Designed miniproteins, single chains, continued (5). Designs and how they scored, part 22

Each design is a single chain, and the fold is of that chain. pLDDT is the mean over its residues in the fold that is shown.

## One batch from the design tools (miniprotein)

Design m16738
Fold by ESMFold2-Fast:
Structure m16738 (fold): chain A 100 residues (1-100)
Amino acid sequence: DAEQRALLLEAAEALIEAYRLLAELVPEKKDYFELQAEQLETLREALEAGKISVDEAAELLRAQLEKLREEIKTLPEEVQAKVQPLLDRAEALLARLPAP
């Protein structure tokens, strides 16, 4: 499904941007956040190449968004505020997909 794949690619990009921004804002966790971004880039490439299903990618991206929302709760409010728009974008994109 081309429309669902496009939404998932955009959601993955928003989460990749969020992790890269976190790596910049939280230098003590830079390597961890960069690794998360790299793993999501691998997922995005697999999705773009049709090597992963839309349903599987949606499940993985929803799980990653939930994990990231929990991870940011331990960070300063200013950092949370800066990444929140990217998380909201990912959530809005994933919400446009059919229910799991």
Scores: mean pLDDT 87

Design m16739
Fold by ESMFold2-Fast:
Structure m16739 (fold): chain A 102 residues (1-102)
Amino acid sequence: SVEELVSKLSKEAQEKIKNSPNNLSKATEFLKARVSMINSKLSALDLIKYIAERYGIKAKDDLELAKKVFEFLNFPEEAIEASYPKSKTVGGFMEGAGKFLP
């Protein structure tokens, strides 16, 4: 579950997710925490591209790339499927994913 996944993060990362002002920011702080880049100033898209390059993840477009990155980081399939088919942008997908974060 998302709750179990977040519980394994550092207390600092958990607080950054919890105190994020919106779902996009929550999802961005989650990505940073999962790759140990908590204090990174990268945008959501730049962070997704960084993770994809680092781990050899390829996709036909940025939206599918975001989906594959979240799958790679063990984000629950139910949360990804709820976000992916309704999203037209990476930001929209991130907002959907962030809705499942505390």
Scores: mean pLDDT 84

Design m16740
Fold by ESMFold2-Fast:
Structure m16740 (fold): chain A 88 residues (1-88)
Amino acid sequence: MTPELVAQLEELERQYEAGKLSEVEFLKRLIELLEPYREDDAVTGSLLEAYYLLYKKKVTKSELAERVYEAIEKGDRELLLEVAEELK
């Protein structure tokens, strides 16, 4: 990664930690920053694919939210922990 890209990633992380960005917005910005570098190395390409999968999971949040509500109503802590792990 270039020093300029690292600085942009650090700024993005700082904004996320400060609560200025949601997880979905953070992932979207992260993907946008890394996409031009997809072909630079296999690690960057692999990270992008992982972030795209995570972003897709967050964007389908309505389905995940229904599972969270079901777990809460049933008192199923194990199901709640599984959904929480998927949202990390």
Scores: mean pLDDT 64

Design m16741
Fold by ESMFold2-Fast:
Structure m16741 (fold): chain A 90 residues (1-90)
Amino acid sequence: MTWEEELATELKSIAEALERPDIRTLEDLRRALEEEREKAAAGDERAALRARALEAALENIELARLLETDPERYEEFVRELGEELKEKAA
């Protein structure tokens, strides 16, 4: 896959795991991070976890530009965080 295809796959995985279907581009990811940080500051524990996941995603994307992307490992990490979010919502 190209870098662009790998990035799109990671962003889709993040959007599904974090229940943020608006995340389709890097700019959307950065905007979502700011939104989740604001919600977390207001006491939303789920938003705090989403903000942490989005921060990790942005960092991983920046690192992956220098190396081959590992979308499988990243998808697993995001999925695990998504499951934790669901547990806290119940």
Scores: mean pLDDT 72

Design m16742
Fold by ESMFold2-Fast:
Structure m16742 (fold): chain A 68 residues (1-68)
Amino acid sequence: GPSAEAARRAAEEASRGGNDAAGAATAGKMQLVEHGGGTARATPERVVGEGPDGVAEAPALPGKEATL
């Protein structure tokens, strides 16, 4: 239905930017840390500036280097 198409569009837009997707995910984690992760104040500008592209690599195979 139209909802599925709209969702796909939003996903493609986020994926296309890459940085936008990482930024949005970082914002969510910031709230988690502030809400209950501890008294640590997660500064979004610092986390985003650290490596927004790193989030894209995280879902990759962490144990790619195995044997053959």
Scores: mean pLDDT 47

Design m16743
Fold by ESMFold2-Fast:
Structure m16743 (fold): chain A 102 residues (1-102)
Amino acid sequence: APAPPSVEEVHEALNAEGKKRHPESQQLIDNYEADPSKRNEYLAQLFRLLAEYYEYVAEHDPDPAFAEEARRAAEMLRKLAEMAEKGASIEELEEFLRELEE
């Protein structure tokens, strides 16, 4: 049987998955800057992409502390995506983020 992957190999794979997803995230940011009237649509899509990435990290990171942090980040990003989809203002999104820092 092949040896299980090392922690370093898993972290390299997680970083590669992030890089694979980065071009789509960058396109959404560029689209938002080009057409601010669609801000909430682009932000909802961006937050969902980031949440999916952190959910992937939470499942695959061998370090339980990093996995737990990634899981919390994913949950936060899912809530931000739902708020943006419902038409939340930038101020409302910033208030939600400030409450999480307290």
Scores: mean pLDDT 71

Design m16744
Fold by ESMFold2-Fast:
Structure m16744 (fold): chain A 72 residues (1-72)
Amino acid sequence: PNTEEAKEKAKLFNELMEAVKNKDIEKFKKVAEKLLGNEEVAEKIAEIAKKDIEKGVTALFQELAKLLKKEA
């Protein structure tokens, strides 16, 4: 597979897990923006995470699943 893309995604996923563990909403938003490539969606997910980090993670997972399911 593409080693550079895989490394970048692995870093973003690790940063996401750290942000969730620390309840760092600003870092969570930045990582979500990079993972989704959509600032508006990431901002909405960050607003959910500010109120409930678990719901924010669920929303991010749903948006990522949509991108993965689209398969080119």
Scores: mean pLDDT 77

Design m16745
Fold by ESMFold2-Fast:
Structure m16745 (fold): chain A 110 residues (1-110)
Amino acid sequence: SLEEEARALTEELITLGEGILAIAESDPAVPPELVFELGIAIGMLRIVLGVSEITGEVDLDTVIRLGRRIIALAEELLANPALSPASRDALRAHLARLRAVVARLEALRA
């Protein structure tokens, strides 16, 4: 169903966000403010997912907004010239999948 797909995509978005957060936390070149903002966005996604378990509906507008925020933060990470090559490669992979997940969520809203 649409709700089952939205839930699965939101869970994938959280997993991808956690991967990006782990990269940001492991690299000393990353500002702590950016780590904090990633943590907040992921935490808010978890709250939305938890609420959906009670209501039976995923707040697609909020999930898409948070997904776009995580993409923006990951792009800011990639713009840091001090970021390690390994962190860059891992971030590019996560970003490609994040963009695909957000695009699918946007298609479900339309």
Scores: mean pLDDT 89

Design m16746
Fold by ESMFold2-Fast:
Structure m16746 (fold): chain A 84 residues (1-84)
Amino acid sequence: MVEEARRAAREGLEALPAIREERLAKMPEATRPYYDKAMELREEALERLARAESEEEIRRILEEAEERLKPIHEEYVAAKKAAE
C-alpha cells in the first residue's frame, strides 16, 4: 500500500541525520556546513516523497537519499574529528 510505504519512508528520512537539536549549539563551526547539507537533502527527499505515486518510486527516493547522505556523513565525521 502506497500510503503505508510513504509513512515508513518518511519516518526513515526524518531519522536522518541523527543529529539532535540540543547538540547543534555545541557543534564545532567546521561541521555546520555538513549538517546544513544533510538537512537540505532530507527536505528535498521529503518533498519528492510527498509527490510519489508508487511503492517503487518511494523506495527509489529513499535509496537515493541514503546514498547521497553517505558522503555528507563521512565529511561530517572527518570534520568533527579534525575539530577535536
Scores: mean pLDDT 71

Design m16747
Fold by ESMFold2-Fast:
Structure m16747 (fold): chain A 70 residues (1-70)
Amino acid sequence: MDLTVTIVVKDENGNVLDKRTVVAKDSEAATKAIQAVMEELEKQGYEITGIEIKALSDTHVEVTLTVKKA
């Protein structure tokens, strides 16, 4: 069953900087996609200060990453 992951990137003031949706074949693929986004943000000079995970359904998860410039 495909898992839909919506990744929302917000700054420290709550402004949405980026929003992307990834379709993963399983939980391992979903985890790798989230990790890839986190690594991309760190490479761009952001520090990840918060992670929130909200299950919207059995097949749709929303991940909110709060970032600040390092």
Scores: mean pLDDT 82

Design m16748
Fold by ESMFold2-Fast:
Structure m16748 (fold): chain A 98 residues (1-98)
Amino acid sequence: MHPMVKALQIVTDTIIKEREKNLAKLEGAMKYAESLGLPRIAGLAGYIAYELMKEGYSRDIAVGTAYSLFRKTYPELTREDIEKVVDALEAGNGEPKI
């Protein structure tokens, strides 16, 4: 499956399926991004990249896909911001509480 199509599916599933659980994880990622002084959108982008990596995509493809999805609307977002959120999600086994 194309990474961009999978990224859109992850967003849809977060909103529609397992709403409370997935939204809590997403909200945690966004709050973590804010705590680092990063744009809140870096949290959403990092969450999408992390979920793509769990589906077997490489870090470069996952981060690049998330960056491409948001870069036009959020020009302040960088790949490095997304990677910081991904690192926190990996360290927290999917939850950036540490």
Scores: mean pLDDT 75

Design m16749
Fold by ESMFold2-Fast:
Structure m16749 (fold): chain A 95 residues (1-95)
Amino acid sequence: PPFLSAEEAIRAARGIAETDDPFKALGLLLAVSASTDPRVVEPLFEAAQSPNLVARIAALKALASLGTPEAREFLRYVAEHDPDPEVRAEARRLL
């Protein structure tokens, strides 16, 4: 998508890991989802390991939007291994 720099997308992905606000998470998710830069994958993996449920779900949605093979493999891993059944269900839904 146009006008979003890789640095802005990476910053947004890192912001997901740090938020417990669902509205802020949605805004950051939309910003990351507008990027096709594979460098956002690493910060999104970090966000998906956040102790905050809102951050983890937003990160999974961003990874699904990115749609890379690496992102899909990680979604499959989360669907099987995340301690939260709602997070596992969301990862399965996004596959």
Scores: mean pLDDT 75

Design m16750
Fold by ESMFold2-Fast:
Structure m16750 (fold): chain A 85 residues (1-85)
Amino acid sequence: SQAELEAELEEAQKRLRELITQYKSVDITDVNLARKLTILLFRITSELSAAWIAIKRGDLKTAEEYLKRAHELLKQFQQMIDSAK
């Protein structure tokens, strides 16, 4: 349902905020890693924005696909931060 996808989008946004807080707490001295994390952050934001637009349009299947991609990118971001600890 639209309400379920809206709730999933809110949870993804919360997870992104938590990851940004973790990112700020680690000393990332590897310039290449920092660059990859920055690119990944923009990609996550793009997928979440696309999901929001799809939800507003009532295109629930497309919204679900964008949220699925956002979750995979969030997982990659967490793994990269964890590797920098």
Scores: mean pLDDT 86

Design m16751
Fold by ESMFold2-Fast:
Structure m16751 (fold): chain A 75 residues (1-75)
Amino acid sequence: MSQGIRRIRDSVRQSGSSYSPSLIDIADNAYQSIQQGNYQDAIDSFDTLSQMAQQHGDFDTSRQARDLRRQVRQQ
């Protein structure tokens, strides 16, 4: 999980959009939710991250967020 979050943060930084800080905050919030055992909040955060990344045309970040959401759901 932590490596996946770092990869998403790096991917968002590379895209270089005005929304990059917000996407990073969402990813960090999802990670904190996982650490606290709050899996539903993490799933919701990854859904938001995936949708915002897709709207921005960042399909790689969107895919990574969907993969992490799937991993959380398998808990």
Scores: mean pLDDT 74

Design m16752
Fold by ESMFold2-Fast:
Structure m16752 (fold): chain A 67 residues (1-67)
Amino acid sequence: MEEAIAGLQALGFSESMARDLVYLALHGSEEQRQAAVEMVGQLLGPEAAARVRELLETLRARAEAEA
């Protein structure tokens, strides 16, 4: 969890925005997650969108492994 927040902050997101993205990855709908990645791509470019997508997918995998 902390590693993903730190990773998102390294990409230029504030701590509060990073926490919101983490919450969205774990508790949001698939449509909301897709919209967030698309928004990042439009604002920061496709490489940033790909990195955000990978971080959020890693977060979900870790959360599901702990359940």
Scores: mean pLDDT 74

Design m16753
Fold by ESMFold2-Fast:
Structure m16753 (fold): chain A 94 residues (1-94)
Amino acid sequence: SIREEAIKRLVEAGLSREEAERFVDAVIKETGKEEKIPLVLEDAERVVRREHPEADLKKALGEYVRRVLREYPERPALEIGVDEGMLLIEEGLS
């Protein structure tokens, strides 16, 4: 399933299984759609590529998602979208 693939990806990025499940379930609850999980992760990748262009993308993604889940456990998808949108505004791309 999309949920299981996202959990696997996040665990490979350094999250615990519990953290990965909480993130994925929060995104499903927030968006109402399991199919939105890959899009939210794509937005997260854009954020980490902009903030940490020299970093290992997989590790940076895991650290970023863990931070967002810790700070915004009920709305991680919204906050990732805000972060991505803010980077586009700061670069004059919006």
Scores: mean pLDDT 81

Design m16754
Fold by ESMFold2-Fast:
Structure m16754 (fold): chain A 65 residues (1-65)
Amino acid sequence: LPELEVRHEVRDGREVTTLVAPSKEQFEEAVARLKEAGFEILEETPDRAVLRDADGSLFVVEIAP
């Protein structure tokens, strides 16, 4: 999604990808697409979601401030 800010970070030796959505609608769209792609939901709140892919990489979806 071209309107999402994508950041790749290593935290505690683990690769984490953070997706920052500029609006709640784009946040919900991004989370829905990751679920459709087979990502496992680890945590979901109205403004933050944490998902895991098949390789164990963590993805964090957040709404921009």
Scores: mean pLDDT 76

Design m16755
Fold by ESMFold2-Fast:
Structure m16755 (fold): chain A 71 residues (1-71)
Amino acid sequence: LEKELEEMRPKVEARLRASLDLLGIHPSDEELQEMVESVMEKAKRLAREKNLSVEEAARIAVGELALELAE
């Protein structure tokens, strides 16, 4: 699980960048890394608690963060 989730990190970063770009948000590299860490933490919790695949959990976590930033 942990290892599989870390393998998703590049995809999480790419998806986050794409979602933020759609919202007109252009974070600094430092801000992006903080957001990636937040997404990874949430994805880990979702995968463990809801028995989701790491890919599904990461996708949901990115979407939730993007939604929070859009509000």
Scores: mean pLDDT 77

Design m16756
Fold by ESMFold2-Fast:
Structure m16756 (fold): chain A 79 residues (1-79)
Amino acid sequence: SRSQQLNEEDSKLIRLELEMHKLNPEKKYKSWEELEKWIREEAKKLGLPQSTVDKILQSQKDLIRLIQRGVDAAIERGK
């Protein structure tokens, strides 16, 4: 359906933008809370279903957890 196609395209764009922000030193988001708020607000504007938002948020939390583990390991090494 048209709504399903739009949700797939929008979901991919949001995911790519979030990944770019993680790699970009010009970070726009100061915290997970700010990022989550942005995702929810933009998803509503784009007409994304809650299930897609939940998947995006979960993927981002998983990524952040992985990054946090890497940072912790780097800090220990930097002692």
Scores: mean pLDDT 60

Design m16757
Fold by ESMFold2-Fast:
Structure m16757 (fold): chain A 86 residues (1-86)
Amino acid sequence: SMTAMTKEHARRKAFMAGVALVAAELYEKEGREEEAARYRALAEAAIAEAKALGLSEEEIEELVRRGREETEEALKKAEEEEKKKK
């Protein structure tokens, strides 16, 4: 249904905002402030779109958190795999 598709799109935007925030944190740790600012702006825009599509603030916060956690877990696994190759 159109309603389900709209909610899925909004949820995906909120999730991707979490992914973008992790990217911003990594760039900040590297001293790459311009890249960090761009990813924070992308996250802000994605959250604004999710709100405009009618997603609740609670649902947005949950999906941003999940996007962050899944991205951080994927990075941790990649680091562990790199260490195994050495």
Scores: mean pLDDT 85

Design m16758
Fold by ESMFold2-Fast:
Order: sequence, then C-alpha cells, then structure tokens
Structure m16758 (fold): chain A 113 residues (1-113)
Amino acid sequence: SEEQKKAIEEAERKLKELINWLLEAARNNEPVDLEEFVKRVNEIRDALLKAIEASKENLSEEQIEKIIELMRKLEDTLIEAARAVETRAPLEEVEELLRKAEEIFKEIVELLK
C-alpha cells in the first residue's frame, strides 16, 4: 500500500540519519547525547509500527511477532553502536555494528512486503 511504502521510507530515512549522526560522533570523538539517541530510536520504532499497522491484513500473528523480534534486535544493535562510540571503540567496530543494523532493517522490510 501507499501508506506502508511511506512508513517504510520514513523509517529508512530516520535510520540513515541516526547512522550518519553516530558515525560523525565516532569520527570526531564526540559524546553521544543519550536523550537525542532515544528520541531518534523512538522515531524509527514509530515509523515501523505504522508500517506494521498498514500491513496487518497481509500479515499473520506469527509474522508480526517475528517483525517485532527483529525490531528489538535492531534497537539492541543501535544501542551497542552508541556504546561503542561512547567507549571510543575503533571506527571499524562502529561501522560493523551500523552495517548489522542496516541488515536487520532490510529483513524487517522484506517481511513487511
């Protein structure tokens, strides 16, 4: 649906913005603003929940449960990436965690189709 497509596009945009924000913080040795981080993660969650709502008629309860599990894994991976920035881990480690987050997001999108 058009509503589903818009919700997915919004979630993807918000995720890319968060990824770039964390990468810039890592490159510049800047602290992560935890309140801003939580707001950005919540915006991604809200967009994905809207995508689930728009897809409800085409999704089984089992598929919805699987998407929610992947959403939790996405959030956990983003938290790990933020912690890696805070602990001054190598940039490569931050990049790997953010690539993992992008891959989880792709799995969510494939299940929503």
Scores: mean pLDDT 90

Design m16759
Fold by ESMFold2-Fast:
Structure m16759 (fold): chain A 57 residues (1-57)
Amino acid sequence: KPKTYEELKKLAEKRKVSDISGKPLNKLVIDPASGKVVNPEDLEEAIKNSKEKPIEL
């Protein structure tokens, strides 16, 4: 499936992933005002690496 802003936002919230910096992606990466993902590739990689379970930070 193509990952839209909505889907990336939902996945980040559901899986509670963070980037390498250890920052919460669901708070920093997805800007609701502009609908932009600050680092879409980092978000996708974090989601893939987290698998189905969320990562503890």
Scores: mean pLDDT 51

Design m16760
Fold by ESMFold2-Fast:
Structure m16760 (fold): chain A 67 residues (1-67)
Amino acid sequence: MKEEIEKEVEKLAKEAGSDELDAEQVKKVVEKFRDVLERAVAENIIHEAKIKPLKVEKAIEALKKAL
């Protein structure tokens, strides 16, 4: 599970040509792993990305903590 989140985050960042994820990209990861992520924590991560794009490493760590 944690490894699959990491792969999805890295995939979306690579497709965007960026080392950061915006709120829409974070939302795609959250929707894919909806059944295993704590909803309130996941929505907070989306909110943070909406204020400022999250670096890949920070997004991975935050999403893994939402498991």
Scores: mean pLDDT 81

Design m16761
Fold by ESMFold2-Fast:
Structure m16761 (fold): chain A 95 residues (1-95)
Amino acid sequence: KKEEEKEKYLKEAIDSLEKAIQAARDGNFDEAAEYARKAIQSLNKAGELSEDPEEIKKLINAQFLVTVGLAALSMGQVDDAIAAFEGALEIAKEV
């Protein structure tokens, strides 16, 4: 059941990252930033529920990439932001 809750947060993180990427591509940068922040929150919750050190490391790396993407987005570096969000999405899907 703790595993089911972790899977729920991982799915929420993946959905939020996909929505952040799409919003950034559409030029909806405020919406992209909002979904990216939701992704960080969901990734953090998944990490709190994980007992596997390798899985925790992947979730921390995904959170770091989303943070880098948010910074890039705030500087108008949209392509760099999308690349960072896509990297985080790939890591989240491996968990």
Scores: mean pLDDT 89

Design m16762
Fold by ESMFold2-Fast:
Structure m16762 (fold): chain A 100 residues (1-100)
Amino acid sequence: ETKEKIREITILSVAAMLHAVAAQISTGEEARDALRGAAGSIRKMADIFEEAGLTEYAKKLRELADGIERAADQGDVETGYRLAVEANKVAEEAIEKLKE
């Protein structure tokens, strides 16, 4: 059901942004773990979009999640946050496609 998928994606989107914000106000390993949490939520959104047939959006979200994990490994919180914001925007566009 489309409404259930949108609800689950919305929860994951909020979780990803909460992790990204946590990374901004944390340091060291806590910041890195928060970015990895954001990437995990984004990958789960990608899985739901792929199941719904939105394969290109799923691919874009996985590429963004990979970028966030690389940023986490490098301690680059600013890049990780920016990519999480971009992933949220991609998810918003994909949700509009689900409503069609």
Scores: mean pLDDT 89

Design m16763
Fold by ESMFold2-Fast:
Structure m16763 (fold): chain A 98 residues (1-98)
Amino acid sequence: SMADELLARFDALWDEFQALEAQFDAAVANNAPVAELEAILAQMQAVTAQMQAVVDQLFAQHPDLPVSIQTRLLLQVAVAGGAVTVGERAIERRRAQE
């Protein structure tokens, strides 16, 4: 179904986000240049925006999705947004020390 295709797309975006978050954490731990951190964060922001777009489409086209699925989607987008905010703060701290 179209709902199943959108859910599969969301799950793929979530996996991509988690891989980028792991890359960001590794880059911070390895004292990577600010430019590298900014490049990873830009990708995290792009994936988060795509996740939000898929959620908006799912809620508009499939309002009868189980509450458990709707809750999971909203929480995963919120977690991604939170990670982006924390990443922005990490870059600001690094810049202040240059």
Scores: mean pLDDT 92

Design m16764
Fold by ESMFold2-Fast:
Structure m16764 (fold): chain A 94 residues (1-94)
Amino acid sequence: SKLEKIIEISRETLLKLLELAAANRDNPEAVAALLSLGSIAQEIINLAKEGKLTDEDIEHAIEVMRRILEENPAIPEEAREIVEEWIKKMRELI
């Protein structure tokens, strides 16, 4: 189903962001920003599991993630690529 795909993709995104946070543990600013991005992915997973996720929730999550990337230049390039891939996949499902 669409919701199952959203959960799977967002779970993979969250895992990758958490792995990057662990790899960058010597950079507290990068860790904080990576965990913030992960929290947005987790919220989408939670809403999808509860059957409450709307297309508007996905659009809002995309806007929030883009803002986090813009406001936090210390975020590793790998994390930007992960988030951009998540955005691309979410837009394909809306």
Scores: mean pLDDT 90

Design m16765
Fold by ESMFold2-Fast:
Structure m16765 (fold): chain A 88 residues (1-88)
Amino acid sequence: MVEGVIVLRGDISAEQVDAAGKAARDAVEAEGLEVEAVLGEPGLVVVRVTGPSREQIVRAGEAARDAVSKVTGKPVEVTVYADGEQVL
């Protein structure tokens, strides 16, 4: 199992943080990954995950980016780490 961190950064208002965090979690779980934690603050959502491969964690990160972008109506940047190494 690979440990991952998905970092989502963008114009996420304080009012959108909870909805963005939930959307990110739901998108990651839909890709078949276990969500360990979701941390959110204005401008930032971080999802800690465990999955079978780096490739699946990257796909989950891209799905989470798209889900959060839909909540905000604005572009969201994603950075993905797998076992402490940046993979996206």
Scores: mean pLDDT 86

Design m16766
Fold by ESMFold2-Fast:
Structure m16766 (fold): chain A 68 residues (1-68)
Amino acid sequence: LKEKIEEALKNNTGPYLPDGGALGEWLQKLRDGVLDDSPLTEEQKKTLESILKVIDNGEALRAELAAA
């Protein structure tokens, strides 16, 4: 799970797709507490929450830079 999320983050920060495309869909499913075939464990949820927080902070920083 962590490895897949790291890949998704890496692709989001490369030549990024703002809509996320497949990455956005995949992250949304993780956020909803599901993977391809099973719901997330409590440990996986905590890891996901920390990673999503990093993504959210990155977007907030981008907004601040645009406002500056």
Scores: mean pLDDT 56

Design m16767
Fold by ESMFold2-Fast:
Structure m16767 (fold): chain A 87 residues (1-87)
Amino acid sequence: MTPAELLYLQGEEIAKSKDKKEVEAFAKRMAELLGSDDPEVQEGAVRALVALGKKYPDIVKKIVEELLKSPDPRVQEAAERALKEME
């Protein structure tokens, strides 16, 4: 199991949760990983956010949209990609 697959599977499981606080906490953690220098970690975080965003768009989109204000262009690009894949 790759790091990207592991993060995606965790996102899928959290997306099935009824606990919105768990969803928000996990989404914020994935948002932080969009700044990772490891491309597999960044890819996994994007996939996890997309999976969560399809179930909890109001929570996840707000977190990801704040990342569009990041001074890091890699974080901005990853956030834009996640938003595009959500809707």
Scores: mean pLDDT 77

Design m16768
Fold by ESMFold2-Fast:
Structure m16768 (fold): chain A 80 residues (1-80)
Amino acid sequence: MEKVRQAAINSVAAKLNLVGAQLEGAPEEAIELFQKAVDYYDKAGEAYSAGDEKTADELFEKGNRYLDEGERLHEEWLAA
């Protein structure tokens, strides 16, 4: 349950970043990266629930990478 809960928390956090970016009119590329982060965290949660921890860890790591890239691109856009 712990890793399922963490994936759910990260999905919600990424969704908040997605909604914020959409409301700000951020570049579509940043919005797409946040959407990918949400999708991968959701898939990780499903895999953890199914007991496929190895696949879930890989999906969770992809979610982290998309979130980090989206945040970097969003920050660069805000600084421009």
Scores: mean pLDDT 87

Design m16769
Fold by ESMFold2-Fast:
Structure m16769 (fold): chain A 100 residues (1-100)
Amino acid sequence: SVAEEVEKLVKEMLEIAEKYFEGELSLEEAQKKFREIEEKILEIVEDERARRLFQEGVLHFALAFEYYEQGKYEEAEKYYKIAVERLKEGVRLVREKEEE
């Protein structure tokens, strides 16, 4: 289902973010992988509200990564939490639309 595919892609995004914060991926590599996964999500998700939530999640992750690179860890954590929340809301909306 679309919801299952989106959940898998979001899980992959979260794993990439974790690897970046653990120092296992460079910023450039994390950003590249995020763009690839975002493109895949937006290809299969047609609901405009869900699309916006995923785009907002990716944008907030980009901010979290930038603040982390600057050593602004409190700001990085703040935007990370917002990003995760937006992605989870997007997944929930996609799932609810398939179950209706």
Scores: mean pLDDT 88

Design m16770
Fold by ESMFold2-Fast:
Formats: C-alpha cells, sequence, structure tokens
Structure m16770 (fold): chain A 78 residues (1-78)
C-alpha cells in the first residue's frame, strides 16, 4: 500500500540520518552532525503523523548519536 511504502521510506530515512550524524560526529564535523540530528527528529515527527501516532519526544543530539552507535553495534552482531 502507498501508506506502507511511505512509512518504510521515512523509517529508513530516520535510520540513515542517525547513522550519518554519528559518522559526521566521529569525523569531527559537529555542525553537520547536529543538523542531521535535527532532520532525524523532524523525520520521526513526520513518521508518527503518517502512522496516526503521537510523535516521540525530541531526542537531543547526544541521544541520536548514542542510538545510532547502539544500532550499528547490534547490526554487527546480528
Amino acid sequence: AERDAEVERLAQRAVDLAIEAYQSYEKGDKEKAERLAKEFNETLRRLAEVMGAEPPPEMSFEEVVKSAKRRLEIEKNG
């Protein structure tokens, strides 16, 4: 369904943004990492809207980076 495709697209975009924010932070590009973390929060808000759910609380830049690092560690072990 079109809605399911939109949900999957937004979910993947959020993951990609979080990972890119982490990678930018590790490379010392803090400004880019902060911008990507903001886009991540905006993508989650939009994802919740499409799903008819309440948006999750806005994650801080540090929380986005920590979440991305944890996800990458899980993917390496799965």
Scores: mean pLDDT 78

Design m16771
Fold by ESMFold2-Fast:
Structure m16771 (fold): chain A 91 residues (1-91)
Amino acid sequence: SLAAQREAARRTLAAAVAAAFAALSEEERAALAAEGEAELARLSEVHSEEEALELAEDFTLERLLARLSRVDPALAAEGRAAAATLRALEA
């Protein structure tokens, strides 16, 4: 079912995000948060609040998964695929 596909993708993405955070130092997490805040500020100049938040969240997720790929490229690829699946299922 569509709900089961969405649930499976959410679980895969959650596992990838959890692994990424576990692999990052506190300094790296702070740097990622600062990058996300800067991107949100930039996007907020041109987009609505809701659009800017969604785009900034996608930006932060891609940065997080890119950093995960340095320690676990397979899990990072699974996370990217899960995120793409969730985006497609929003249609």
Scores: mean pLDDT 84

